# Designed miniproteins, single chains, continued (4), part 33

Each design is a single chain, and the fold is of that chain. pLDDT is the mean over its residues in the fold that is shown.

## One batch from the design tools (miniprotein)

Design m13120
Fold by ESMFold2-Fast:
Structure m13120 (fold): chain A 67 residues (1-67)
Amino acid sequence: MTVAEVIEAIEKTDLSEEQKQKIIDILREKYKDDEVVTLFEVKELLDEVEGLSEEQKKKILENIKKI
């Protein structure tokens, strides 16, 4: 999946705007929008994001799996 597809999946979650922006900012800092990432790489990146609960991380990953 592309980083742009991951960002779209995150924007469809019920996270706060601040939490969504934090994840998107980290993704764009590490990757270009057209870059291909695996579900494992996204999971590792979410572990670096402060203020996300384990339940929120799981919900994000489930939405990304639908891509």
Scores: mean pLDDT 79

Design m13121
Fold by ESMFold2-Fast:
Structure m13121 (fold): chain A 99 residues (1-99)
Amino acid sequence: HMTLEELIDAFAEKYGLTREQARELVKLSGLSKEAVEALVNHPDKDKLFTAILILRAAGESNEEIAEFLVKYLGIKMTPEEVKRFIEALEKLRLLPPRP
């Protein structure tokens, strides 16, 4: 298994974030090592972010978006973990503001 620091580095590289952004995102979201590993191993980051952007524009709650991503995109995280991930993205201004 990779260390959490190695997973944060891999997460930053995969998602086009700085190490500092990735570390802060994991810290704010309270994601487990296993949850960060699930994000690193997800096959389509662009599809994941596109789904988040479309559902936010449609007025879906972070809870509803999280349920959708787990059910339809097969993210290997709990809906609660995905919701915290989306909320952390919002706090770091890595997503556009809600309409």
Scores: mean pLDDT 83

Design m13122
Fold by ESMFold2-Fast:
Structure m13122 (fold): chain A 78 residues (1-78)
Amino acid sequence: ASPYANLSTEELLRIFDLELKSVIHFANLLALPKEEIGKLVKELFDYFMEEVKDVSPEKQKALKEHYEKVLKELGIET
């Protein structure tokens, strides 16, 4: 069983949010343009979704909604 299968939606979202913030922080330190930050955020989302493939569809939907919210906060169209 995946180590993520027993995590709550809140715990999964917290882990994902921390990883997103880490990537965004690093990209800002490198002064990357918004479009490149959006690409990195998408690559992290795709990677995280692969890691949590075996969690419920409801949890996967919550992660996708959080990703879309982060893109909107960065001013990137979904």
Scores: mean pLDDT 80

Design m13123
Fold by ESMFold2-Fast:
Structure m13123 (fold): chain A 113 residues (1-113)
Amino acid sequence: SEIEKLEEEIERIGREIEEPLREFAEKRPEVLKEFFERVHELVREKLKELGKTWEELSLEEKAEIVLEAAKEALKELLEEGKLTEEEAKKLLELVEKSIEAHLLLQRLQQLLQ
């Protein structure tokens, strides 16, 4: 069934996120914290520019804003010498996979209604 396939895909992506995120949190907790703090600040700046609250955004708009904020935060951390290219690539992949899982979860919820 489509529901079973979506559940299997969400679980697979969840496993692909959990291990690398845990490894990053164990090895570089300060950098991980700074990355998410910068993403949060960039998202707030974008919301202020748009004149919207987070709750007024569609899931697709939220995904786009978060991805753009993550890319900018990674660029800044790389330019400041706080991340390696490999670490930046891993963090971007984790953000992209997290967004994909959230979009699939939303589709699953729509099918269950």
Scores: mean pLDDT 84

Design m13124
Fold by ESMFold2-Fast:
Structure m13124 (fold): chain A 115 residues (1-115)
Amino acid sequence: MSIDELMEKYVPDDASDEDKAAIRHFLESRSREEILELLRGIVEGDVAALTKIPGVDVELAERLAREFSGAEIMNASAEQLMTVPGIDRERATLIVSTINALKDFAGEEADKLLK
């Protein structure tokens, strides 16, 4: 799947131009292998991996890691992420959209990380 197809499929049409640009840049600036290693880090609960997601700083990554397991983060809804202090609807949507786009971009190997 192309980056354009991933953006259409996972990123909401009403997302800000800045958020759309951040997700697109993230996907364009990394290889599939780099994305797969990032997803593995998230599943393992690595705070440093979480900080690579657009909209997630170190403090937010540490809060996410305290509230959720890596597998829970990988499968979280925007509503679930909004239970974390500092995550509003727009940030939750950005995080969820980014993770879903990364999972699809990594392909079948991402499915193996969740099993």
Scores: mean pLDDT 78

Design m13125
Fold by ESMFold2-Fast:
Structure m13125 (fold): chain A 115 residues (1-115)
Amino acid sequence: SIEELKKEILKLLDELKGKINKETDFDKLDQVFDLLIEAARLMAKESKDLEAEIDIGVAALYAAVGRLLNDPNFVKKASLLAIEAIKHILENHELSEEVLKEVKKLIEEAIEVLN
């Protein structure tokens, strides 16, 4: 069950990454970032991965600059950094099924924003 959830999350992240790379709408990218950073923070909290927490902080800073400047490229970078933080935690830590289900839900919601 946990290994099936991890595989499904990785598949969804690859799909989402492709959609993010093609997206130019600021509001959609900003919504996607909020969902991804929530997922990354849930995982970092359970894993207690300090390196992931630093990466999440950097992603949040890129998003804040993007919002200030209304620049979709900064929010796109922020979203990609959040995806890398999620992948790092998935590769290096054992997470609860509860957290993985919530993370999957947030990523599915992010994909729906870009449809």
Scores: mean pLDDT 91

Design m13126
Fold by ESMFold2-Fast:
Structure m13126 (fold): chain A 90 residues (1-90)
Amino acid sequence: MEDLEEFGRRVMERTRRAAERAEARSPEQARAGRWGLETVRANYEKGREDPSRAHSYVSGAAITTVGLETETALIEEREERRRREELERS
């Protein structure tokens, strides 16, 4: 339970950071970030309420967080590439 709580806190923090980055970029990305944060929170709460399935809910939350982090990283890389191309005058 303590391990689950610490893991959940870490996962929620990572998801919140990804959601904040998404919100700064566009309304569409902000929507995706909010959905991810809500999904992680719901899975974490279900894990707390039903310890027999805690590992399954934890896995679901982790997959959602990794998905958001990966999407955000890909968007950031694409934007950085675009900025470099602009600086080089295409």
Scores: mean pLDDT 67

Design m13127
Fold by ESMFold2-Fast:
Structure m13127 (fold): chain A 85 residues (1-85)
Amino acid sequence: SRAAEEEEKKKRLVGEAYLLLQRGIAVMKDPSASQEEKDAITEEARAFSLEATPLFEELGKDEKKRQEYIEGGLRLLEEEERAKE
């Protein structure tokens, strides 16, 4: 159904935003990373976070629901990576 497809898209977007922010933090902590690499990942993470922020607000103040969306999104992304090979 459309509702199920929309929910999976939301979970995927939340998972992608989470992974992108984690990758950004890792690059910023890496003393070997160039300034250009740090700037690029920061811009990518910022742009993606702006798209995901309304979803985090929509998920409300329910920490469990937000955590479920993050975990669900990460699982979906892991399955997609396996499929792409």
Scores: mean pLDDT 75

Design m13128
Fold by ESMFold2-Fast:
Structure m13128 (fold): chain A 88 residues (1-88)
Amino acid sequence: SLEESRRIAREIGRIFAEGLDLGEELFELYKKSKKEAEEAWEKIKKEIEEQIRNTSDEQKRRDLRNILSIAETTFELLLKMEKAKEAK
């Protein structure tokens, strides 16, 4: 149904938004302190991995894994863009 398709699309959009926001926040922290960014990422990753272990919902497990993947990809992309910007 159209309503079901719209709900699925909205949920996919939320997952992408959460991953993007997390990646951006980690990148901003990285610019201030690489060590603090690394420590924050390890903490967040462990917290999300614990949520994955503690849920019986396979969709929630996939969504959480996707958030982590999007966050990591976003962070790496922002880092590459910053390095390219600094190249004179």
Scores: mean pLDDT 82

Design m13129
Fold by ESMFold2-Fast:
Structure m13129 (fold): chain A 77 residues (1-77)
Amino acid sequence: SEQEANARAMAAALYEGLLTAKKLLEEGKRNPEKREELEKQAKEVLEQGREVAAMFGAKASPEQVAAAIALAEALFA
């Protein structure tokens, strides 16, 4: 369904943002001199992912939004 497709797109945006942020933070641990810069980039990526997710989430049902968030968290964990 359209709502289901939007919920999946929301979950994908959240998950991709989390993965990218994690990689930036891991790089910061390996290069402490760049940690502050990479931490800022990680926060920006997460914010952008949430904004994209909000656009799709507005077109999905609350139940599907909750399920998509749970799936994204499970995939990241």
Scores: mean pLDDT 75

Design m13130
Fold by ESMFold2-Fast:
Structure m13130 (fold): chain A 77 residues (1-77)
Amino acid sequence: MVLEAEAEADGLRLRARLDPEARVLEVEARGEGELVARLARELEANREAMRAAGWELTELEADPEAGRLRVVYRRLP
């Protein structure tokens, strides 16, 4: 079973996909390039906090010129 959600936060449109069996959380963000770049910096800054919460950042792809960001977390055992 895969859970999907959409939200808007801080001028970005977010789409989250959680696969509990694979223990993967994928989030895609779309919006203005400055906001995409800011989110990418915040996700890197919060990497250790997410790891402490049991989620390891495995992929982070940011394309501010295209207004896109994709981040993938994997649940630690």
Scores: mean pLDDT 83

Design m13131
Fold by ESMFold2-Fast:
Structure m13131 (fold): chain A 56 residues (1-56)
Amino acid sequence: DAAREAMAAGDYKKAIEILEKENPTDREGLILYAAAYAKAGDGKGVAEVGKKLAEL
């Protein structure tokens, strides 16, 4: 998974770009997306993904 590889490399911006294209709707994908936003310091992104996670 390219997004996980980007996360492991510390490239959170790249991970966000990949996940944005993937548009994950599953719990695992949304958790990774929220983590990428959190590591990048994007509180708005974390909040948006958090809403989707809360609905699962």
Scores: mean pLDDT 81

Design m13132
Fold by ESMFold2-Fast:
Structure m13132 (fold): chain A 82 residues (1-82)
Amino acid sequence: TGTVTVTGSDGSTATGTAVALSDDVFAITGKFTTTLPAGEDTYNFTVTIDGVTYVSAEPLKVTAEEDVPAGTPFATVVRAEA
């Protein structure tokens, strides 16, 4: 189990926890700390587990029809590498 920070291309942010599924794949559960505006945004993930920092291998593209309020929970699976 580790911590994760998420940054969007639009300046939106989220924080959460990560569980390693393999050496480079993580199950992430968190909440947005800012509003996610409507439209297409890309998200980068930084995962820290046992003092090792992993950064998302590819930005995750997300499309929202309407603004998603801060505090909204999310869950995803990402590939990240040290």
Scores: mean pLDDT 78

Design m13133
Fold by ESMFold2-Fast:
Structure m13133 (fold): chain A 90 residues (1-90)
Amino acid sequence: SKLSPSTKKALEKAIEAIKRGTVESATMAQIILAVELRLDPDADKELLEEAGKIVSDTANKAGDLPSTPIDPELVEETIAKIKELMEKKE
């Protein structure tokens, strides 16, 4: 299976957002994925929903304030999980 170019770009943008390592940046990643899910008719909905859940779980573990820093190990784990999902489709 191949990722749509739009879905791949959205996942890459979400990874870049998560690299900033704050709850706000994780929320931005969730928004990027949700926008792709709604606007691209060729989007892999299951993949985007699974990536969104991974990001949401990470944000929920970090704390409630948007500026809260996420544990660097949790950031790396989150990025690795999203990359694994992308590779599984290529």
Scores: mean pLDDT 79

Design m13134
Fold by ESMFold2-Fast:
Structure m13134 (fold): chain A 87 residues (1-87)
Amino acid sequence: SREELLEKVEELYRKAMEAVRAGDFEGAKELVLEMVRLVDEFLNVPEEETERRLKALEEALTANMDDRRAVETYVRLAYHEVVERIE
């Protein structure tokens, strides 16, 4: 259900932010990519669109893995975008 998805998104976001605080940027990247994929699957987004979006986000995060503030910003923006899309 939408409520179950939102609860799972909130859990993934919380874990991603915990990873950022711990300096585990690779873990934060994996968690935020999972969050986006789950929402796209629920919304029946075409596979090619989801793959393109995930690649762009992964590349942006990987390019900024030495910048905690940038990683945190990407995680927060991705979270707000997916929450807005499922409301």
Scores: mean pLDDT 87

Design m13135
Fold by ESMFold2-Fast:
Structure m13135 (fold): chain A 72 residues (1-72)
Amino acid sequence: GLAARIESGAESARRAGDDKVAELLDKALEAYRQGNYEAAEEYLRQAANTPGALPHIRRLAQALAAAVRRER
């Protein structure tokens, strides 16, 4: 499910050393689990736009934000 993808993304960001992106993905996961899709999408967008984040992590965050938006 989408929650598992966000959690996996946060773990990947932590392993890559992108601590700020990992924190934003953790916050997105919490918001998503609470049913707050607007906050989840916002945190995912912030992760995607984090300066200095690795390109593959940014692309992952962008894909997750689009997926949350589609669930509404």
Scores: mean pLDDT 80

Design m13136
Fold by ESMFold2-Fast:
Structure m13136 (fold): chain A 70 residues (1-70)
Amino acid sequence: AAMLRQEAADLEAYRADVTAYFNKKVEEMLAKGEITPEEAERLKKAFDEVNAEHDAYIAQLRAESDAAEA
């Protein structure tokens, strides 16, 4: 139970760090004119799809943790 909750928390923290880094880089590239707004939107959409898969996995880990305590 505790191990699965810790794994979920670690994945959430990792995801938050990666999201912050990604957003910073996209904003820097836009500011420098290295990418277009359309390219930035495409990159964000691709990243959102990866985040959705991670969210499903985190939800599964939390559900398994709760089931183990029942």
Scores: mean pLDDT 76

Design m13137
Fold by ESMFold2-Fast:
Formats: C-alpha cells, structure tokens, sequence
Structure m13137 (fold): chain A 55 residues (1-55)
C-alpha cells in the first residue's frame, strides 16, 4: 500500500478516542525505539487507525 502522509494520519487520529490515539502513539514510539524506519512506522500507524475505524 502507498505510505499515507502524516497530515492525513493526524486528521484521522483526531477522529479516534483519546484511548485509541494513545495506543497508536505507543505503537509508533515502540517501533521507533526498535529501530523501524519512518516509513515502517507510518504504515503500522495507518494499519492501526484502519483497524480502529473498522471496529
């Protein structure tokens, strides 16, 4: 899948609950600490947002 822009991801994050946003930020921080690339972090964040929106 194409990597979404940070602007698009932030707009979608603003529609999630505070708990869901915290979970997404925790995921991003954990991946960054593990040495994931910025692109990998954005893709994982996008997937997490998609999962929360689908629920």
Amino acid sequence: MPVPSEEELFARLSRLSSEQRDAVFDLAAALHQAGASPEEVLLAVARAIDAYEAA
Scores: mean pLDDT 78

Design m13138
Fold by ESMFold2-Fast:
Structure m13138 (fold): chain A 100 residues (1-100)
Amino acid sequence: EREELLERAEELAVERLGERLEDSEENRARLRELFARFLEGVRRLARAEGAPEEEIEAGLARLEASFEELLERGHLSLVEVWLTDALAQLPAAEAEIAAA
């Protein structure tokens, strides 16, 4: 089941972080700010690769829906790990595209 997989992913994220992220207004606001930076990076990367604007917007909308689902289900630790890893990888991906 998808929900069981997400719950297991959250527990693995908690183990990786060493503690469970508190479901607080402050943590939710911080994760939303990180997600906004992630979306901007994905948009720049997709445009650099020549993706059509309609496909970029559709892809970003799907990412936003997934992000909201994880927050609604209380999987904040999973979101933290996901966004931290993704943001760390974006500069390398942008550099590879710029070099091509």
Scores: mean pLDDT 81

Design m13139
Fold by ESMFold2-Fast:
Structure m13139 (fold): chain A 78 residues (1-78)
Amino acid sequence: MPSPALRANLERELAEIEETLPELIKEYKEETDPMKQSILMARFLAYRSTVFLARKLGFPVPASVERLLEEAMELIKK
């Protein structure tokens, strides 16, 4: 169980990911510049790291966030 302060921070961070990730996924699908795609990929990987840390600390991750990350990871893997 994380501390109340850490829980509040993780909750806000996961809410931000849920809000921004759909826009970034759309941007990635429409982007033709490989360098800009690489920047978006780095953002997806950063969000994945945040979710991994939340799980390690026993904080429940919303199913919506997990689904969005799965979509993002499928877009960038070959």
Scores: mean pLDDT 80

Design m13140
Fold by ESMFold2-Fast:
Structure m13140 (fold): chain A 80 residues (1-80)
Amino acid sequence: ALARLEALVAEALAKGVSMEELAEALINSDDPFLREVGEALLLQGEGFRAEQAGDDERVEALAREVLPLALRLEELRRAA
């Protein structure tokens, strides 16, 4: 499931779909798993912007939010 999702994301980006458009589409999905992936992509974008702004507290807070999602996705990958 996760590997197929990664392939779909890569294909969408190769076709010129922006990461922000992809994240919005995933968040508006009826699939809870796809919504979690969309939220993680938005958090990565916010983290990058916060890092460039020098907002270390925001970067650390976003990293704490992303870590549980990343671990959950990896666990689902191993179970599939």
Scores: mean pLDDT 66

Design m13141
Fold by ESMFold2-Fast:
Structure m13141 (fold): chain A 86 residues (1-86)
Amino acid sequence: SLEEVERELLGLLGRVVGLIERDAPVEEVQAQLDRLRALVEAARDPELAGSTIAALESLAKSTKNPEYRAQLLATAEALRALRDAL
């Protein structure tokens, strides 16, 4: 269900936040972002994609690490392209 997808998405976002807060390797952050992107792509819901893009852009603004910022923005851009194709 969409509700179950939203719950899983919030969990993945929480994991991304936790990794950033502990200065985790960029590869670990990327793995969670890839899972998040796959989940949103599978859902094919433009509203879910839109809210996820907003959350990733908000996280990108809050991070002091330019590598994390680039990963977050790249994922947001991929989801924007997906949403625009729906």
Scores: mean pLDDT 89

Design m13142
Fold by ESMFold2-Fast:
Structure m13142 (fold): chain A 85 residues (1-85)
Amino acid sequence: SMERREQINYLEETAGTSRELAELLAKKSDELRSLVPLYNEQAKEFEIAAKGAKSGSLTDEQVEEFMKRGEDIKKEYEALKKELK
């Protein structure tokens, strides 16, 4: 369905946002550099979730949970962009 394709796109975007968050921390915060691998692993988790949503390996409830987590990641990214400038 169109809705599922948009959900997959959102999960892929969220993976990208998590990678940008890792890059931001690596460039702007030496104290938070130890968190960079965690955000890169989070990006991989969302890449796997997008593949699972595409293949039907994830339930609708699991996809919805990832979508909600993605919203929190986007808010975190915007907050850190403001703080680290």
Scores: mean pLDDT 83

Design m13143
Fold by ESMFold2-Fast:
Structure m13143 (fold): chain A 57 residues (1-57)
Amino acid sequence: SRRQQVDQLLQQLRSQVRQQNPNWSDDQQDQLSFTQLMTRGYVRDLVRQRSQTTPLT
């Protein structure tokens, strides 16, 4: 499911951020991981908009 894929991606991003920034606090690592997840979500939403046009009004 998509939810499971998102959870796996977040876990992977956290591990990657920790390896690249081992001196950062858990809060800082979580912040960056969330930022990266949101950035990826934005990109996916942009690709989705190319396929589907949602009318506002």
Scores: mean pLDDT 65

Design m13144
Fold by ESMFold2-Fast:
Structure m13144 (fold): chain A 74 residues (1-74)
Amino acid sequence: SASDAALIDHVKQVKEWVEKNPVVSEEEKKRIKETADGLIAAVKAGDQAAFDKHYAELSKLLAEVVKRFEAAVA
């Protein structure tokens, strides 16, 4: 659906932002990429349980990155 395509595009943009962000470690980039790829796969498969799991984990990882980024630019 158009909604699924928009969500996938948004997740891809988040992956690119994280890969270019200097405050994110290589291990964190890998974890975020793996979680984002899992979320995209769940959307494509229509797997609600996998979607919920990966969405929660991605949100947690991004909150940690955003907090660190805000501290670095203060």
Scores: mean pLDDT 83

Design m13145
Fold by ESMFold2-Fast:
Structure m13145 (fold): chain A 78 residues (1-78)
Amino acid sequence: SAERAKQALENLERTLPPALRALGLSEEEIAALRSLEEMLEAMRERLIEKFKYPPEMVEWLEENVEELKKLIAKLKEA
């Protein structure tokens, strides 16, 4: 449903900035990211650079990436 999709999006909006900070992005760098897609791109770039995330965090990020892709697909269909 649209409500579930919105909840998943809101969860990403809450979770991505703290995760980006944990990866060492500055507040200025985070503020420059204007969309969830840009945040996701920055996170992937930092993960490739750092390789310090535990397996559970990598799995969590993969799940959130898939959820974001589903939301984008639904928007394109609407």
Scores: mean pLDDT 70

Design m13146
Fold by ESMFold2-Fast:
Structure m13146 (fold): chain A 82 residues (1-82)
Amino acid sequence: MEKLEELKEAAERLNDPDPDVRWEAVQRIGRIVQELVREKNPDLLKEAAKILKEAAERSTDPVVAQYAKNLADYLEKEAEKL
């Protein structure tokens, strides 16, 4: 699915040294996640959560890592409700 590939690209940009690139990535991820939640597909939400957990584990910035981890936890909880 194209949205998952877009999410992977945005998640990689969370580790960019440029703070403007990281801020754009945060905004893009927010939009993608909102669209994914609206689709009410639990498998899709679980895969999105996995992408964000991997981004958190690869992050050298603890703030970025916490952001990605919190969003992944949110998506897993939303998937369980479906």
Scores: mean pLDDT 80

Design m13147
Fold by ESMFold2-Fast:
Structure m13147 (fold): chain A 71 residues (1-71)
Amino acid sequence: SDEELIRDAERAKRAAERALAEGDAAASQSVYGEAHKLLEEAKRLGASEEAIRAAEEAFRVAKQARDEMGG
């Protein structure tokens, strides 16, 4: 559901922020993969604008964290 997707996206975003704060490159890579899958699934299923926005934000934060850890 859109509600579950939004919760999963918010969880991924928080995990990415933690990985960045702790300098955990392995965690940042894992969260990047999770956030990417969530965004692709949201688009594939035609999720609500709110759910897609949440997934895009989570992916943006996860990508930034991964890139700052050296990609």
Scores: mean pLDDT 85

Design m13148
Fold by ESMFold2-Fast:
Structure m13148 (fold): chain A 80 residues (1-80)
Amino acid sequence: SNAEREAKLKELTDRIKKFLEEKGYKLPIDEVARFIAEAVLAREGKDLIIEVLRNMFLLDEETAKEIVDEAYKIAEELGI
């Protein structure tokens, strides 16, 4: 349902945001976390998400990979 999707999106976004904050990245944390959460819920491939993070948020490849891998791990833990 729409309500279930919104709840999962919020929880995934909040957990990704916490990860980014704990790592201390100089990023628009809210925007980055929301983008990744939406892309993961849409079942977008990791390579596509990494490319967007590199091109739009100016992340290096290693950092983008770390963030995307953690986001997918969080999603698996949440049953997404």
Scores: mean pLDDT 86

Design m13149
Fold by ESMFold2-Fast:
Structure m13149 (fold): chain A 90 residues (1-90)
Amino acid sequence: SEANQQLQRLIEEMRRELEELRRLLEQARQGQPIPVTRAIGLLLRSIGLEIDLELLLKKYPNADEELVKEARELARENIRLARELLSLSV
């Protein structure tokens, strides 16, 4: 369905964000933190993806349950990692 195609595209975008956040967190923990302005940008990006997900689910309430579960877990993890990255920023 169109709903599932849009949800899959959002999941792919959230997965790319997750990989970037994990990479930057590993670098920060090794003493290579990012600037606070970049960390804020990544947090706002992660929040924006969660908002996009909720708007998509409001438009398509009968989207695939497993894809919805995956998308919500990715959105929560992205925000969690982005907040941690912000706490380690300079």
Scores: mean pLDDT 90

Design m13150
Fold by ESMFold2-Fast:
Structure m13150 (fold): chain A 68 residues (1-68)
Amino acid sequence: AEEELKKRLREILKKAGIEVDENATIQQLIDALPEEYRPEVLRLLHEVGAPESLIHYVREKFGTELPL
């Protein structure tokens, strides 16, 4: 459920020392996360069965290192 995902994302942010509004959307919570937390967030999204659109958003948000 979306609420479970929000709760777990807030727990990750709290561990990182980042404060976010209680009414923040999932996208806003993801936007507040440092890149170093990307693997943990992606694992969480798969564990809770998040939509592919949200998983794609997280991958895009943290970027892909393309060799130049």
Scores: mean pLDDT 71

Design m13151
Fold by ESMFold2-Fast:
Structure m13151 (fold): chain A 104 residues (1-104)
Amino acid sequence: SKQKNAQLAQQYRQTAQNLRTKKSDMPADVKQLQADVYDLVADSLESDDKKKQIELLQEAIKKLDQAIELLQREYERTHSLDVEIQLSLFLMARSVLKIAIENL
């Protein structure tokens, strides 16, 4: 439903804004990439153009790949459980976005 997509997009945009404005122990560059992913997914949900939806989700995957590479380097340096959990979540999100594209 168009209304349900609009509500979900608003929630994702709010999550993106919170990630950009709130302090956390996560690397700032990873945080910005995660926020960009939420905005791109929100843009995809609000688009009525299938081609544009796919392009936005592909850009989101590209941002996730950049964040995954940064988190992998951070994990190799720190062996932090928090970094390992975050890396696992980003890998899962990447798989979900790939499936979403195939179902469009």
Scores: mean pLDDT 88

Design m13152
Fold by ESMFold2-Fast:
Structure m13152 (fold): chain A 80 residues (1-80)
Amino acid sequence: MKIELPLEYIRTLARLVGLPVDGVFDEEFLKAVREAIEKGDPAVRSAVASLQMALGLPADGRVDEEFLEALKKFAEEYNK
């Protein structure tokens, strides 16, 4: 799996939710993304769908438990 593509989407999400673009994905990052989706931000939704594709998930733009678990797993692998 190419790590660069998920990282670019994560950086895009960080910029869109107003967090530092430093590659850190913690619980605050996940909460900010979820809140932006609930507010109906189309750019955040598109970035989520692109990240879902990069992680091998259906690209439906949903911030559900499967998406959060896939992101946590990616963050664990990245911070290893």
Scores: mean pLDDT 70

Design m13153
Fold by ESMFold2-Fast:
Structure m13153 (fold): chain A 73 residues (1-73)
Amino acid sequence: EPVEKAIELLKKAIEAINKGDYDTAISYLQEAARLAPPEVRPLVVKAIHAANKGDKETAIKYAEEAIRKLESL
């Protein structure tokens, strides 16, 4: 299921960010953006942008917000 897979990838991205592995996190976020519905996709894109800047707090915030929206579907 695309929604379940997107949630899984977002959780893995947060884990990678917490480990300081931004390259791996960005890879997971990009895959999650591809699977996410249009209403959630902008949040994942904001997380990618923050991760590319090494902004841990902002990247996790948007990834968590994306998870919350996906779980409400």
Scores: mean pLDDT 87

Design m13154
Fold by ESMFold2-Fast:
Structure m13154 (fold): chain A 95 residues (1-95)
Amino acid sequence: MKFPEELLNRLVEATMRLMKATIDYKYAETEEEKIKALEEMAEALREEAEALEEMAEYFASQGDEETAAYYRRAAEGLRRKAEELEKKVKELKEK
């Protein structure tokens, strides 16, 4: 089977969005700008996690359960980071 290049493209796009949002957060001058940057970071992390989960399904379909498990763990880690950022957004909005 050919590796799905679409998944690689989605990962690259999500990673670039995360980098941009991280820069936006660093240079944010207002609370509103910080909240927007954190929301964009969380969204990018969830998109990256989704692509990694689909990569895990691809490797599982080839019988490569070790590689599939690796990508599933990576996706879970990214989802947890997104949840932490989403919690921080809630805390900032409740001030």
Scores: mean pLDDT 85

